Designed miniproteins, single chains, continued (4). Designs and how they scored, part 4

Each design is a single chain, and the fold is of that chain. pLDDT is the mean over its residues in the fold that is shown.

## One batch from the design tools (miniprotein)

Design m12105
Fold by ESMFold2-Fast:
Structure m12105 (fold): chain A 92 residues (1-92)
Amino acid sequence: PVLPSPPQQALGRTRSRVLDLLEQGDYAGALRTLAEAARNAKTEEERRELADFARFLARGLVDDPELSARFEAMADAILARDFERLDEIANA
């Protein structure tokens, strides 16, 4: 198998952690993990990948429109590099 690059490996670890937290019902932990990853992202491409993942999660949360809206807001804040808004969403 082809070994992914270090940035792709970091994204993979973030995705796995977020999914594990969601499985445990720790939605606040999942949002904080996304916010932390966004703060540590060095490129626009990394932020876009994190935002796309957050939107993917939001679309999966059809049974909870309020939680879905929080993940959509997280994606928007990641793309805008609005770190204060990231913290507000994660701690809401």
Scores: mean pLDDT 80

Design m12106
Fold by ESMFold2-Fast:
Structure m12106 (fold): chain A 89 residues (1-89)
Amino acid sequence: PSEEEIEADIALAFVLIHDAIAKNYPDASKEDAERLAKTVERFVERLTELLGPKHPEVAEAYRSLANIYRLAGDEEKAQEWEKKAEEAA
């Protein structure tokens, strides 16, 4: 596979794994949750660059990021990414 294909696969895997972690540890500190959300956002942005904003995998990544931001207590960011997921699906 190309470097771009490998990068997209890694980015998606990172987003999905961290969404699962966030769901299993909802009592994590706000600081740790916010740090995780920002890290995941970088991978979601890169995945969007590689696959385009209308790709089904990007829609799933947006939903995962929205969930992570919601668990971090950032409802504004959660709603922003949820809306992007709806527009991509």
Scores: mean pLDDT 77

Design m12107
Fold by ESMFold2-Fast:
Structure m12107 (fold): chain A 100 residues (1-100)
Amino acid sequence: SLEEQLTQRGLDARFGALDKDGDGTITPEELRDYYRNELGLSDEEVDAAVKEFDELSGGSGTLTREQFYDFEIRRLRELAEKGDPRAAQMAADLERVKAS
């Protein structure tokens, strides 16, 4: 439960930091800036993340909080498939948080 709470707090903090206008959505530019500056991801990884963002947004150009959770889960699952065991655990934790 502590790991789930920390994961949820991390998601809520990230979403809140990205959603600067408080409308309940984030833009690809906000996500790109966060991934580059806070997570230190490569340009290639950031571009891959933005591509998934576009797919999950259904062409709206923004993600809601629930869509952002789906986006993070998919991203972590892809990292897990590339051999990151920590990403697999994080994806499972996020899926439980989303179900709650």
Scores: mean pLDDT 70

Design m12108
Fold by ESMFold2-Fast:
Structure m12108 (fold): chain A 68 residues (1-68)
Amino acid sequence: MSPEEQRQAWLEAGRKNPEELAEKLRKAIEEMEKALSLASPEDRKVLQAQIEQLRKLLEEIERIKKEK
């Protein structure tokens, strides 16, 4: 599957259960932020990039909720 098809699947799941997906994303972000305090400087960059991706996805899910 292409990366775009993967994103569309996530957006469709978020459309059906936006609140549940948003809660899962918030928890994932919190867990990763806690992991930053234990990570090496190089691993912190990877974790920060992943946190950014999760935050962008959460922002998109919140927009779907607003349209609903």
Scores: mean pLDDT 74

Design m12109
Fold by ESMFold2-Fast:
Structure m12109 (fold): chain A 80 residues (1-80)
Amino acid sequence: DEALEEGLRLFEETREEVRRLLREALRRAAGRGLEEVARELARLVSEREGVPLDLESLEVSDSGLALLARLVAELRAEEA
C-alpha cells in the first residue's frame, strides 16, 4: 500500500504541476498559437526542474502538439 500511496501522490502532484505550467505558458504566449505555448512550456519546465531537452522531441512531434492542443483546450474550458 505504501508504493500505491506514493504512486498516487506523485501522479496527483504531476497532474497539478502540468496544469499550472500550462496556465503559465498560456499567459506567456498571450493568445498566440500552440507552437508558442509549447515553446513557453518547454522554457518553464527547463527553468523550474532542470529537465533535459527530451521535451523538445515531444514539442516538435505531431502527437505532442495534438496532446498539447487537448490539454490547452481542457484548461481554457475550465477557465470559462
Scores: mean pLDDT 65

Design m12110
Fold by ESMFold2-Fast:
Structure m12110 (fold): chain A 65 residues (1-65)
Amino acid sequence: SMEKEKILEEAKKLIEEKMEEIKQSDSATQRRLLVELGIELYNISKSFDELSEINVLAAEMLKKM
């Protein structure tokens, strides 16, 4: 659906922004930023299926850091 596509694009933006912060941070700060990202992604999702797809996207993007 168009709504799901919009949520995935918003998730992608949040992940990209947080990745830039993580790249410039020490190990302890990186751990805190990952927790914050998880909370932000949870807050934009409205269903199990949406959050599941967002989590897969986040894992794939974070592995490429």
Scores: mean pLDDT 86

Design m12111
Fold by ESMFold2-Fast:
Structure m12111 (fold): chain A 61 residues (1-61)
Amino acid sequence: MLTEEQRKLVIEAAKKILDLDLTDEQRSEFFRKIREAVNSGDLEKLKKTLEEMLKEAEKRA
């Protein structure tokens, strides 16, 4: 369902989020937003969303 480029970006973001000391609720919220960006089909939107979510997650950890 995902392109190879989209899978690579999502896997890298997921690894970073899983390594952060976040609550289950915070982790779920970030993965929900990533899934919505993936479902949009817009690669640039996905890249921007992943960058923004990673920065936000790092600040919360």
Scores: mean pLDDT 74

Design m12112
Fold by ESMFold2-Fast:
Structure m12112 (fold): chain A 73 residues (1-73)
Amino acid sequence: DPEKRRQEALEAAEEHQKFIEELKKKYPGLLTDDERFTLAVLERLRPDWTPEQRERADKILKEFFEELLKKKK
């Protein structure tokens, strides 16, 4: 139902603010606010992921963003 999807989007928007604060502390200076938002959205998008899979994805994304920030082409 599109209304449920809309409600989920609203909840995701609220949660993303919370995740931005947490990711901001987790990645101080490693990620921009936009990149932290992307990580929060990915966690919302994949609710079926196990905590182990989320940590793996988070680690890969963090390393990926670190490389981008270092090179910044």
Scores: mean pLDDT 59

Design m12113
Fold by ESMFold2-Fast:
Structure m12113 (fold): chain A 74 residues (1-74)
Amino acid sequence: KKLEITKIAVEGGKKIAEALAAGDLEKAREYGEKTAKEVSKLDKESGEHLLKAVKALLAGDLETAIKHDELAAK
């Protein structure tokens, strides 16, 4: 189960990074939300924190993004 969450997060992170490199902030948001939703199916709390981390990162709030990413990893 933890391995499945890690696999989803790695694959999602890859797509987000590719979208950001292409300058497509809208696609990066969509991939982030989709990844958080898939994680939520396995662990609701981790998925909620991952979604908050992605939203904060896209808003330029690095401090909040780090906080929620750490909470998602628990």
Scores: mean pLDDT 73

Design m12114
Fold by ESMFold2-Fast:
Structure m12114 (fold): chain A 76 residues (1-76)
Amino acid sequence: LPKPFYFTVTDTSKTIKEVADEILKKYPEIKSKDEFYLGIEEPLGGVRRLTDDSKTLADYGIKEGDKIKVIPIKKE
């Protein structure tokens, strides 16, 4: 994907791994987990990457209705 997009949170009990798997299932143009990462926009700017696949969205302080930023990894 050439630009970042947002994924709306509906269930905060899901792990980061489960959210990534849903994104791969929903967006066939994404070939693998290595082509993107998930993050939350910080209030003062920047994006905090969600790196621990075993943690839930609630463990990161994410609430239902929040948006996770899906960010393509730029290669070359």
Scores: mean pLDDT 75

Design m12115
Fold by ESMFold2-Fast:
Structure m12115 (fold): chain A 89 residues (1-89)
Amino acid sequence: REALLEEIRERRARLEATMAEIKATSTPAQVALAEALRDAILEAERLLEEYFDEPELLEKKIRELQERFEKENAELLAKALEEAEAAAA
């Protein structure tokens, strides 16, 4: 558990650095998607910390978070992909 908590702290620091880079170099839709993904990752980490001792409940909560993310960000994901393809052309 100590190793997992240390890994979570390191991942948060890397996530913040990645977000700064994305904001500097990406399209508006990519930035918005990255911010939504960051928030989902942070919430997943909170769920992992809160329900670490309850793996079945943790799995259910993570699945619910994933389904919510997919529903709320479906259009944004499609737009970010479209903008990435346009930039690659």
Scores: mean pLDDT 72

Design m12116
Fold by ESMFold2-Fast:
Structure m12116 (fold): chain A 58 residues (1-58)
Amino acid sequence: GFSAEVTRADERGFTLRLPGATPEQVAELKARLAALGYQLVSERPVDGGVELEFRYVP
C-alpha cells in the first residue's frame, strides 16, 4: 500500500503528500474526495510521488 501524509490542514481544506502512489491510486483518491465535496486546487510532482491540495466546497 501507499501512505497518505497530511502536510497541512485548516478549516477550508488540506494538503496530502502521497509518496509512492501510482497514478491509479491518485485518481481514485481524487474521485472519492470530489464525491465528498472536496475540490482539487493544486497538484505537483514530488520525489517518488505527488502532492495534492484540496478545498472543501459545500
Scores: mean pLDDT 79

Design m12117
Fold by ESMFold2-Fast:
Structure m12117 (fold): chain A 72 residues (1-72)
Amino acid sequence: MEAELVGEAVAKALALKPGESARVEVDGLWVEIKRKGEKEFEITANREEVARKIKETLERLGYKVKVTVEER
């Protein structure tokens, strides 16, 4: 579940153009991803662990990521 959500979120993030956003929701876990620029994303998630894994994956690929965690 968590790994599937993270993988889908990363795939959608990489498909976004600057100014676009996408939302992924699996089994009550959700992530909203906004592409702020060519190399910059903002991520909001209801679980810190999910947000952290997505951030780490995108940063490993050379992107800058700002994370916000809200609710569960």
Scores: mean pLDDT 80

Design m12118
Fold by ESMFold2-Fast:
Structure m12118 (fold): chain A 67 residues (1-67)
Amino acid sequence: SAADLALIKEAVRRVAEERGLPEEKIEAALAAIDTETDPRVATLKAAEVLGIDPEELEREGVRLATE
């Protein structure tokens, strides 16, 4: 859903900020999410672009959903 994709985008921003990743990589990851309708596929592509474990994005997404 759009809400699930928005949550993944927020997780990407938070994880990238914590790791000090460049804005160019963040923008590329967000663009990759925008090309997908399946949240699982979006998470995998974003993690690949950022060079991180998709489990890290999933963990951050769960944290954000339970705040």
Scores: mean pLDDT 80

Design m12119
Fold by ESMFold2-Fast:
Structure m12119 (fold): chain A 120 residues (1-120)
Amino acid sequence: MATASAEDKEYIARFNELADELTRLREERAPPEEIAKLAALAIGYALVYDLGLEEDADLEITDVKIEVQPDGSVVLTMTVLDKTKNKTITITITVRLVPDPEDPSRLVLEFKIEIKVEPA
């Protein structure tokens, strides 16, 4: 098992904080776009944490951009610097809330993830 660094521990802590806030927003019946924004952020932090462990890399999130689309979907673009390999990783997460096919009164998260790695 890889040992989590202090930075890796920070990213998983952020994921846990966002997961708690996502639960609160669902209970408060927040707008779907707000739920989608937090879900995209949570997925982003979880991915950076996992990539850091798998690559044994020192990863720093340098930029986070969030755009709400006209259909209510959210596109999050996260720019990550791999300090160990001097690479730039771009993570694009598209999240939307759609009716659950089993229960249309409920909304479920649908998401797409794209990862691009480039020289810094």
Scores: mean pLDDT 74

Design m12120
Fold by ESMFold2-Fast:
Structure m12120 (fold): chain A 70 residues (1-70)
Amino acid sequence: APLPPARPELVALVEELGLGRGVMAEDIAVLVERLAAQGASPRELAEALTALGFPVSVPAATRLIEAARA
């Protein structure tokens, strides 16, 4: 089944951080929302994204979690 659409603000932040564009940025944003909902720390999110081939710093991961909770 197709994933639900991610919030536009979070997709825009994923694109700003250079992690992906279009559908790739949307998929990353959905993953960020899910991990944030599960209580992931910025370090855990950074490790998860890096393991998937999307390296991100802990400060950038903090911005992603804050955007996912706003």
Scores: mean pLDDT 79

Design m12121
Fold by ESMFold2-Fast:
Structure m12121 (fold): chain A 71 residues (1-71)
Amino acid sequence: SPEEFVRQARVAANGAGLTLSPEAEEKLREVAKEIKDPVERNQLIGDIIAAAKARGRTVVTREDVEEALKR
């Protein structure tokens, strides 16, 4: 479900010392309609966290989600 994907992303982000912005959570709900595969979802979460960390952020933004989708 979209909410389960957002929950998984939130748990992973928190484990990495990050939080999700409300705008990032909203974008992930949109993405959850297109990406249903658990492996693709886990890969995307990893790419989002890596992007946020590379930018020295403590908060995952909508831009981090959009950038990860281009990879």
Scores: mean pLDDT 82

Design m12122
Fold by ESMFold2-Fast:
Structure m12122 (fold): chain A 65 residues (1-65)
Amino acid sequence: GPLGEEAIRRAEEAGEKAKKQFEEKGLEAEVKVERDGPDSALVTVTAGETVLKGRATPEGAGGIG
């Protein structure tokens, strides 16, 4: 549904931001986004030995979106 699509969009945006930060430092980064519920998504960003993991929801910390 729309809330699940927003969660995936937020996860993709967070992953892209992290990827760009690693690329600016000369590191190759990979982004993986997985739906883990009707309104949440997991994002994993891997750059060399560094692994960042996060969870995105339509609300996040700042309300509905």
Scores: mean pLDDT 73

Design m12123
Fold by ESMFold2-Fast:
Structure m12123 (fold): chain A 129 residues (1-129)
Amino acid sequence: MAVQEEVLARARAAVRELLADPRYAIFAYLPDLEVNPNYLKKVPNPLDLTGILQRIESGEILSLEELRELFEQMLANVEHVVPEGSVARILAQEMYDRLMSRIDELESTLSPEQRAAIRALAAAARAAR
């Protein structure tokens, strides 16, 4: 649907803005597994900005709600591995807050009917999985 495609295009742009920001470069790709061989043992569902962008572009992500869930998981992964008070934790929270703000803004541009239609489509797609 054209409206969903436009909303997802704006969501892709928001993720690309995070990728272009040098403050978030540490979240652009998974850590070097040669240097951090135990990373996957600590983080069974690893996420990076590049992977999230690819999932949007492939059509795996169909709603802003699914994008919120991925960034919640990404933040939780950082909180599980990175000590409290570290710069990486602060940057992860700032990145999360920035994206949530952008998603809230995008949702506010949609009519109640458009929001309901997008949610119904995402729920139907999940039920088919």
Scores: mean pLDDT 76

Design m12124
Fold by ESMFold2-Fast:
Structure m12124 (fold): chain A 89 residues (1-89)
Amino acid sequence: DVERLEERIEAGEEEALREVVRRAIEDNTAGALANAAVLAARHGRLELAEELLRRARELGFEDAARLIEAALRGASDEELRELLRELKE
């Protein structure tokens, strides 16, 4: 389900990105917040990624926060996917 949303985001569907962000906020886990923020940054929605970064920091998810910071700095998709995969339990 999330994989299909990620594919739709890569196709430029703003609604799919909003859905991933909504689910991440409801789930409120390091992995979900990091994944949504990386997708927002890759899609050029930097303000959404920055909001999720702030939330991750407030919750003490420092590893997720570092990953989101890398995405905002323009790290490669390959690097971001590797970091996100290691963050997920």
Scores: mean pLDDT 76

Design m12125
Fold by ESMFold2-Fast:
Structure m12125 (fold): chain A 79 residues (1-79)
Amino acid sequence: VLPALVPVPIEEVPGESIGALVVRRRDGTYQAAIFLDSESPPVQLTAASAEALAAQVLAVAKEHGLTPVPGLADRIVAA
């Protein structure tokens, strides 16, 4: 069975949209791919739990000067 991909917005910069694709794997691990721009490869993250993945996504957002969307952790847990 293929994992379901869940789009999760991180933040909108004026004129741009920054989002992530989140997937739960069969072994119970979580993955995210963060698309910061259309020309760069996505930032790939893997975590043993949805909460750990949310923390990693928030860290990447902070590194890029973004303000995370409210409820980001809940959206990742729901994936």
Scores: mean pLDDT 62

Design m12126
Fold by ESMFold2-Fast:
Structure m12126 (fold): chain A 87 residues (1-87)
Amino acid sequence: SKEEVIKAVKEYMDRLIEQVKDVDPELAEQLKELGEKFIEALRKATSKEDFQKAMNELIEEAKKKGYPDFLIETLKEIGEYALRLME
């Protein structure tokens, strides 16, 4: 279900934030902000294709804002994880 996908993505994000928050609090806040936008995209998507489009738009927005390559790659990995759960 969509709720199960959202729950799994939130748990994934929470684990990443916990791993970095003591070493890089600014990166942790950036991950939290991106994660919230990602969850919103999942909630609004009516299909796997709609979600892929929203994910690509978030990645482009992150690149334009100058977010580190690590955050962009992390967002891609989370997106691929969510897409696998939607199978």
Scores: mean pLDDT 78

Design m12127
Fold by ESMFold2-Fast:
Structure m12127 (fold): chain A 71 residues (1-71)
Amino acid sequence: SSMVDLARQAESHMNNAITSLSNGDNTSALNHANLASTYLTQAGDTESGNHLLSTITQAVNNGTVPSRSDL
């Protein structure tokens, strides 16, 4: 099902964004956050997509690693 596929893709990229931040790879973290936001928007969850991008961007700027629940 397309909705399950979109949710799975978003989840994979969210996890990869957090892992990239924990490894100090800010470029990869932002790339994964953008992909996760795109999949969330395609699933009709634009607010979660915008929140995710904002949270990862702020984490990059602050040198922090958010938890999954912060996304």
Scores: mean pLDDT 87

Design m12128
Fold by ESMFold2-Fast:
Structure m12128 (fold): chain A 62 residues (1-62)
Amino acid sequence: MSEEERLTVKIAGVLVDAWMKDPTITDEQLEELARKVGKELGASQEVVDKAVELVKASIAAE
């Protein structure tokens, strides 16, 4: 597994956990949280964006 894939999954996991605790969380709040977590992990903006897209797609599939 690549480092980028590992970081994407980790960020996505944090976002999903946040959504499960507060299902009313907005896309903007998820994006802000993803940027904060991504910065702490040293992830690129591309990885952060990919994690946000993955989580939004998962929520929309409900």
Scores: mean pLDDT 79

Design m12129
Fold by ESMFold2-Fast:
Structure m12129 (fold): chain A 101 residues (1-101)
Amino acid sequence: MKSLKEVLIELVRKLAEKYGFSDETIEELIKAVNEAKSPVEALSRVARIVREHLTPEQAAKALRDLGLIREVLAGYNVDEALAEFDPETRKLVEKFRELLK
């Protein structure tokens, strides 16, 4: 059974693949998720690392995806937010939401 942290790490890896994060940035993102005390803290730490390590254009796209994940977790505009993701990423976001209920 995948833990909440494992699902979030898979989401981070999918975003890294989509936006071309370096291996060093991916390791920093995974560390931030592992050290976080809550899913909201994990997403906030990931957003900070994204802003520090990516170009403004790449950061804007990745932060939009993180914002959509936050909306899904908060239960706002869930169907519309999920529709913005590819099928594999959508499945991971839905699984993350189910584990938070």
Scores: mean pLDDT 74

Design m12130
Fold by ESMFold2-Fast:
Order: C-alpha cells, then sequence, then structure tokens
Structure m12130 (fold): chain A 68 residues (1-68)
C-alpha cells in the first residue's frame, strides 16, 4: 500500500528530524518535498496520518507544520 508506506516514511522523517533538533522550517521543507515526491498533497498526508493509531497526533502536528 503506497499511501501507508508514504505515511510511515513521513513519520520516520519527522522522528529523525525531531531527534536531531531540526528547526520547524527544515521539517516543513522535508514534508513538502515528500508530498511532491510521493504524489501526495499535504491534505492527503494528513488523512493518512489520522489512520495511524498511537502516533497520529505527532504525525499530524508535523504535517501541519509543513502546511503552515
Amino acid sequence: NRAAVNADSVQQAAQGLYDKGASPAAMQRTFRGMGKAFGMSLDQLRAQASRVAGGGARLVAAIDAAAA
């Protein structure tokens, strides 16, 4: 499932950047790039993130930062 793989990739990227102390601007740039590369809008990424149990809130927050 491409959408599930893409959502997992977004979460892993957010976790890695967060752990390294990356700025919000760096996270935003990364998620915009991933959305374009995977052929998904930020809104579509948010929809997939809402399906992730336990991690959804963190993933949605990272995507919202990318959308801002």
Scores: mean pLDDT 61

Design m12131
Fold by ESMFold2-Fast:
Structure m12131 (fold): chain A 78 residues (1-78)
Amino acid sequence: GPIEKIEEAIEEIKKTTDGEKILKLLLEVLNSLPDNIELINQMIGLILRVMGLILDGKDPSPLAVEGLKEILEKLKKL
């Protein structure tokens, strides 16, 4: 389910500095989310911030991990 998908994405993101791979994992999480507008908007916002870091040549991994953990906590309350 979406909880397991986010947990797997967090562990994979921790193992990589490849921004394209991180974005792909975040898009896979977005596609697994329930039809909840707040969660979807938060995930889109995270993807946009991660893209900004990649364009600036910065490591997006810490932001992606923290953002996914926040989404995971909200999802557990659904």
Scores: mean pLDDT 88

Design m12132
Fold by ESMFold2-Fast:
Structure m12132 (fold): chain A 118 residues (1-118)
Amino acid sequence: SLDETLREMAERFEEIAQKLRELARKASGINPQAAGDLANAARKVEEMVELLRQAIEASPEERDRLVQKAIDLGEEAVRDMENAAKIAEKYDPELAKEIQELVDEMRQALERLREAAA
């Protein structure tokens, strides 16, 4: 069901947010700007989780609005992550690779959410 998919997606984004917080911690010892971008991405993904949990309990019209807001925040988070990866590449290529792998995971999760919302 859509409710089951939204619960699964909220859990998936919660895991991504936790990984972003860990990457932000690693980046803080390397470059403050990359760390800041990762922390901003984590905050946006955490807000997505809250919006998706609200969407489960919402009316159909409100649910569509909340899911769309979550998708928009996810796109912003991807941009923050890509900026962090670009900065990290100069200082720590292994960190940049870890960030890029999480970007790919985030993009797959966003595509799944869009498919569920259609």
Scores: mean pLDDT 91

Design m12133
Fold by ESMFold2-Fast:
Structure m12133 (fold): chain A 67 residues (1-67)
Amino acid sequence: MSKEEQLKAVGEKGKELAEEAKKKGASDEQINKIENTAARAAIDVANGKMSVEEAIEEIEKTFKEVV
């Protein structure tokens, strides 16, 4: 998978889970927490500090904590 495809996958996962949380009645603070986790994970993937799989797991973990 290319670096561009990896970053897109992380971004899409963050967006999907933020939208799902919103549909489930999550607060703006909870939605922002998911979006911020996705943004941080994407930066770490871009800098080679984290794999795309680790980034997705972190976003999913944050989603489970707020929903």
Scores: mean pLDDT 82

Design m12134
Fold by ESMFold2-Fast:
Structure m12134 (fold): chain A 58 residues (1-58)
Amino acid sequence: SRQDELARLRQEIVELAQQYEADYAALVAAGDFDGARKVLEDFQREMRRLYAEIRAVE
């Protein structure tokens, strides 16, 4: 159903945010600021995709 699809997309957003926080913190702690920037850019791109999918389902 549309409601189940929206719930799945919202769960993907939560999981993506949790993974981003862990990966970003680890890279910053290691002094890998180029890697941290890439992880942020990948996160922003995936977030835009997921929000676009939510809008398309609504």
Scores: mean pLDDT 86

Design m12135
Fold by ESMFold2-Fast:
Structure m12135 (fold): chain A 93 residues (1-93)
Amino acid sequence: MEEYEKEAREKIDELAKEFLENKEKDEAAQELLKLAKEKGLTAEELAELLAKEYNLSESAKEEAKLALEALMDESKVKEVLEELLKKRVEKLK
């Protein structure tokens, strides 16, 4: 009964949770979040900055953008998780 979807959902939940938790603990991530708030950067602009600094792949940049949208707007956490799930399910098809 949708074993692949359940597994993908669990992996996405863990990745999003780990990314959000790492943002609080990682000094570089905390500085980037502070910079975004001080400069009024959008999640997209911050994701581009992260991609440049950490040489992220296009898919990693897209996931970072979604996680940053959740961090900058707590009301979007559920929406971000749903988008991550949809992207991973589409990739499996």
Scores: mean pLDDT 57

Design m12136
Fold by ESMFold2-Fast:
Structure m12136 (fold): chain A 74 residues (1-74)
Amino acid sequence: SKEELIFEAEILEGIARIIVGVMKSLGVDDKELLERAAELFEQAGKLYEQAGETEKAAKLYAQADELRKKAAEL
């Protein structure tokens, strides 16, 4: 259902935000953690898109792209 897709997306988004938040708190960027967080934001975005939450999906795809750009510099 739409509600199940949103719930799964919220869990994946939450995990990605925890990873990013920990790195920000420590002032350290880790390539593998940036890539994993980007994958989680992209997966959450796909689930939101399937649920019809297109604007939220677009924002998460943008966040994934930003993290991948940071990872590429490491």
Scores: mean pLDDT 90

Design m12137
Fold by ESMFold2-Fast:
Structure m12137 (fold): chain A 82 residues (1-82)
Amino acid sequence: SKITSIVSDFKSGKLSSDDAAKQILLELKLDPNDEDLVNYVVKELEKAKNSKDSNEVIARDLERDVTVQAGVNDIKEAVKRF
C-alpha cells in the first residue's frame, strides 16, 4: 500500500516524521493542514520507529488509528455545535 511505502521511507530517513504524517493524511483523504491530526500521526510514527512489527502491520495500524482519531475529532467538533 502507499502507507506501507511512506512508513518504509520514514524508517529509512528518506522522509521526516512531519512529511510522512502529511502524506499519510493525504492517502487517507484527510486534511494535511490539520495540525492536531498531523501531531497525532507524528507521535504514532515515532512510536512505530521502535516497533518490531513489519512495515505492513505498522501501516495497517496507522490507517486504523488515524481514521479513528479523525472520527473522534469530528464528533468533538459536532458536539460543540449542540
Scores: mean pLDDT 83

Design m12138
Fold by ESMFold2-Fast:
Structure m12138 (fold): chain A 100 residues (1-100)
Amino acid sequence: GLSEKELEVEVLEALGRMAIALAKHSETDEEVAKYAEIAVKVAEELAKLGEKEKAAEVMLEAAEAAKEAGANEAALKVAERGVELFPESEELKKLLEELK
């Protein structure tokens, strides 16, 4: 069975996926930024639980979703925060350079 920590991780992953999907399909930059910020908070909580790889993936997907939605300022903020939190993530560094 799932431990309490494993259940919390699964719930956070589901919330992150939902926030990313909502960001990608939002009609305004303000809505994209709102859902991207929720995804960032999910990634920060995953990192606190020791799930650094999953947290970095949520940050990467959130920044990409914001970029695809045309919210370049929101995408840049997420990528910058992602590199700050996960300085070893080559994918986040590459995305940050693409957004500059």
Scores: mean pLDDT 86

Design m12139
Fold by ESMFold2-Fast:
Structure m12139 (fold): chain A 81 residues (1-81)
Amino acid sequence: SAEQQQAIRDILRTEGLDDAQIQQLLAMDPAARRAFLTARFGEERARDLMRILDLLRQGKLQDAANLFTAMRIREIGDEIE
């Protein structure tokens, strides 16, 4: 859906990818996408981002948002409430 596509773009843009990088990433096969994200963000964050993208493609927008929030909290070192 348009909402699903917008959510994917918003999350990847928040992580620092531009629109061209987002378009390329979404066109990649899963293995290439994982390799790109691992090189860019490290293995743990790449794993979380791959799961978030999978949830968004399934239409599980709230689950994706919750996982993204948890990932960002871990990045800044704050405790998860």
Scores: mean pLDDT 77

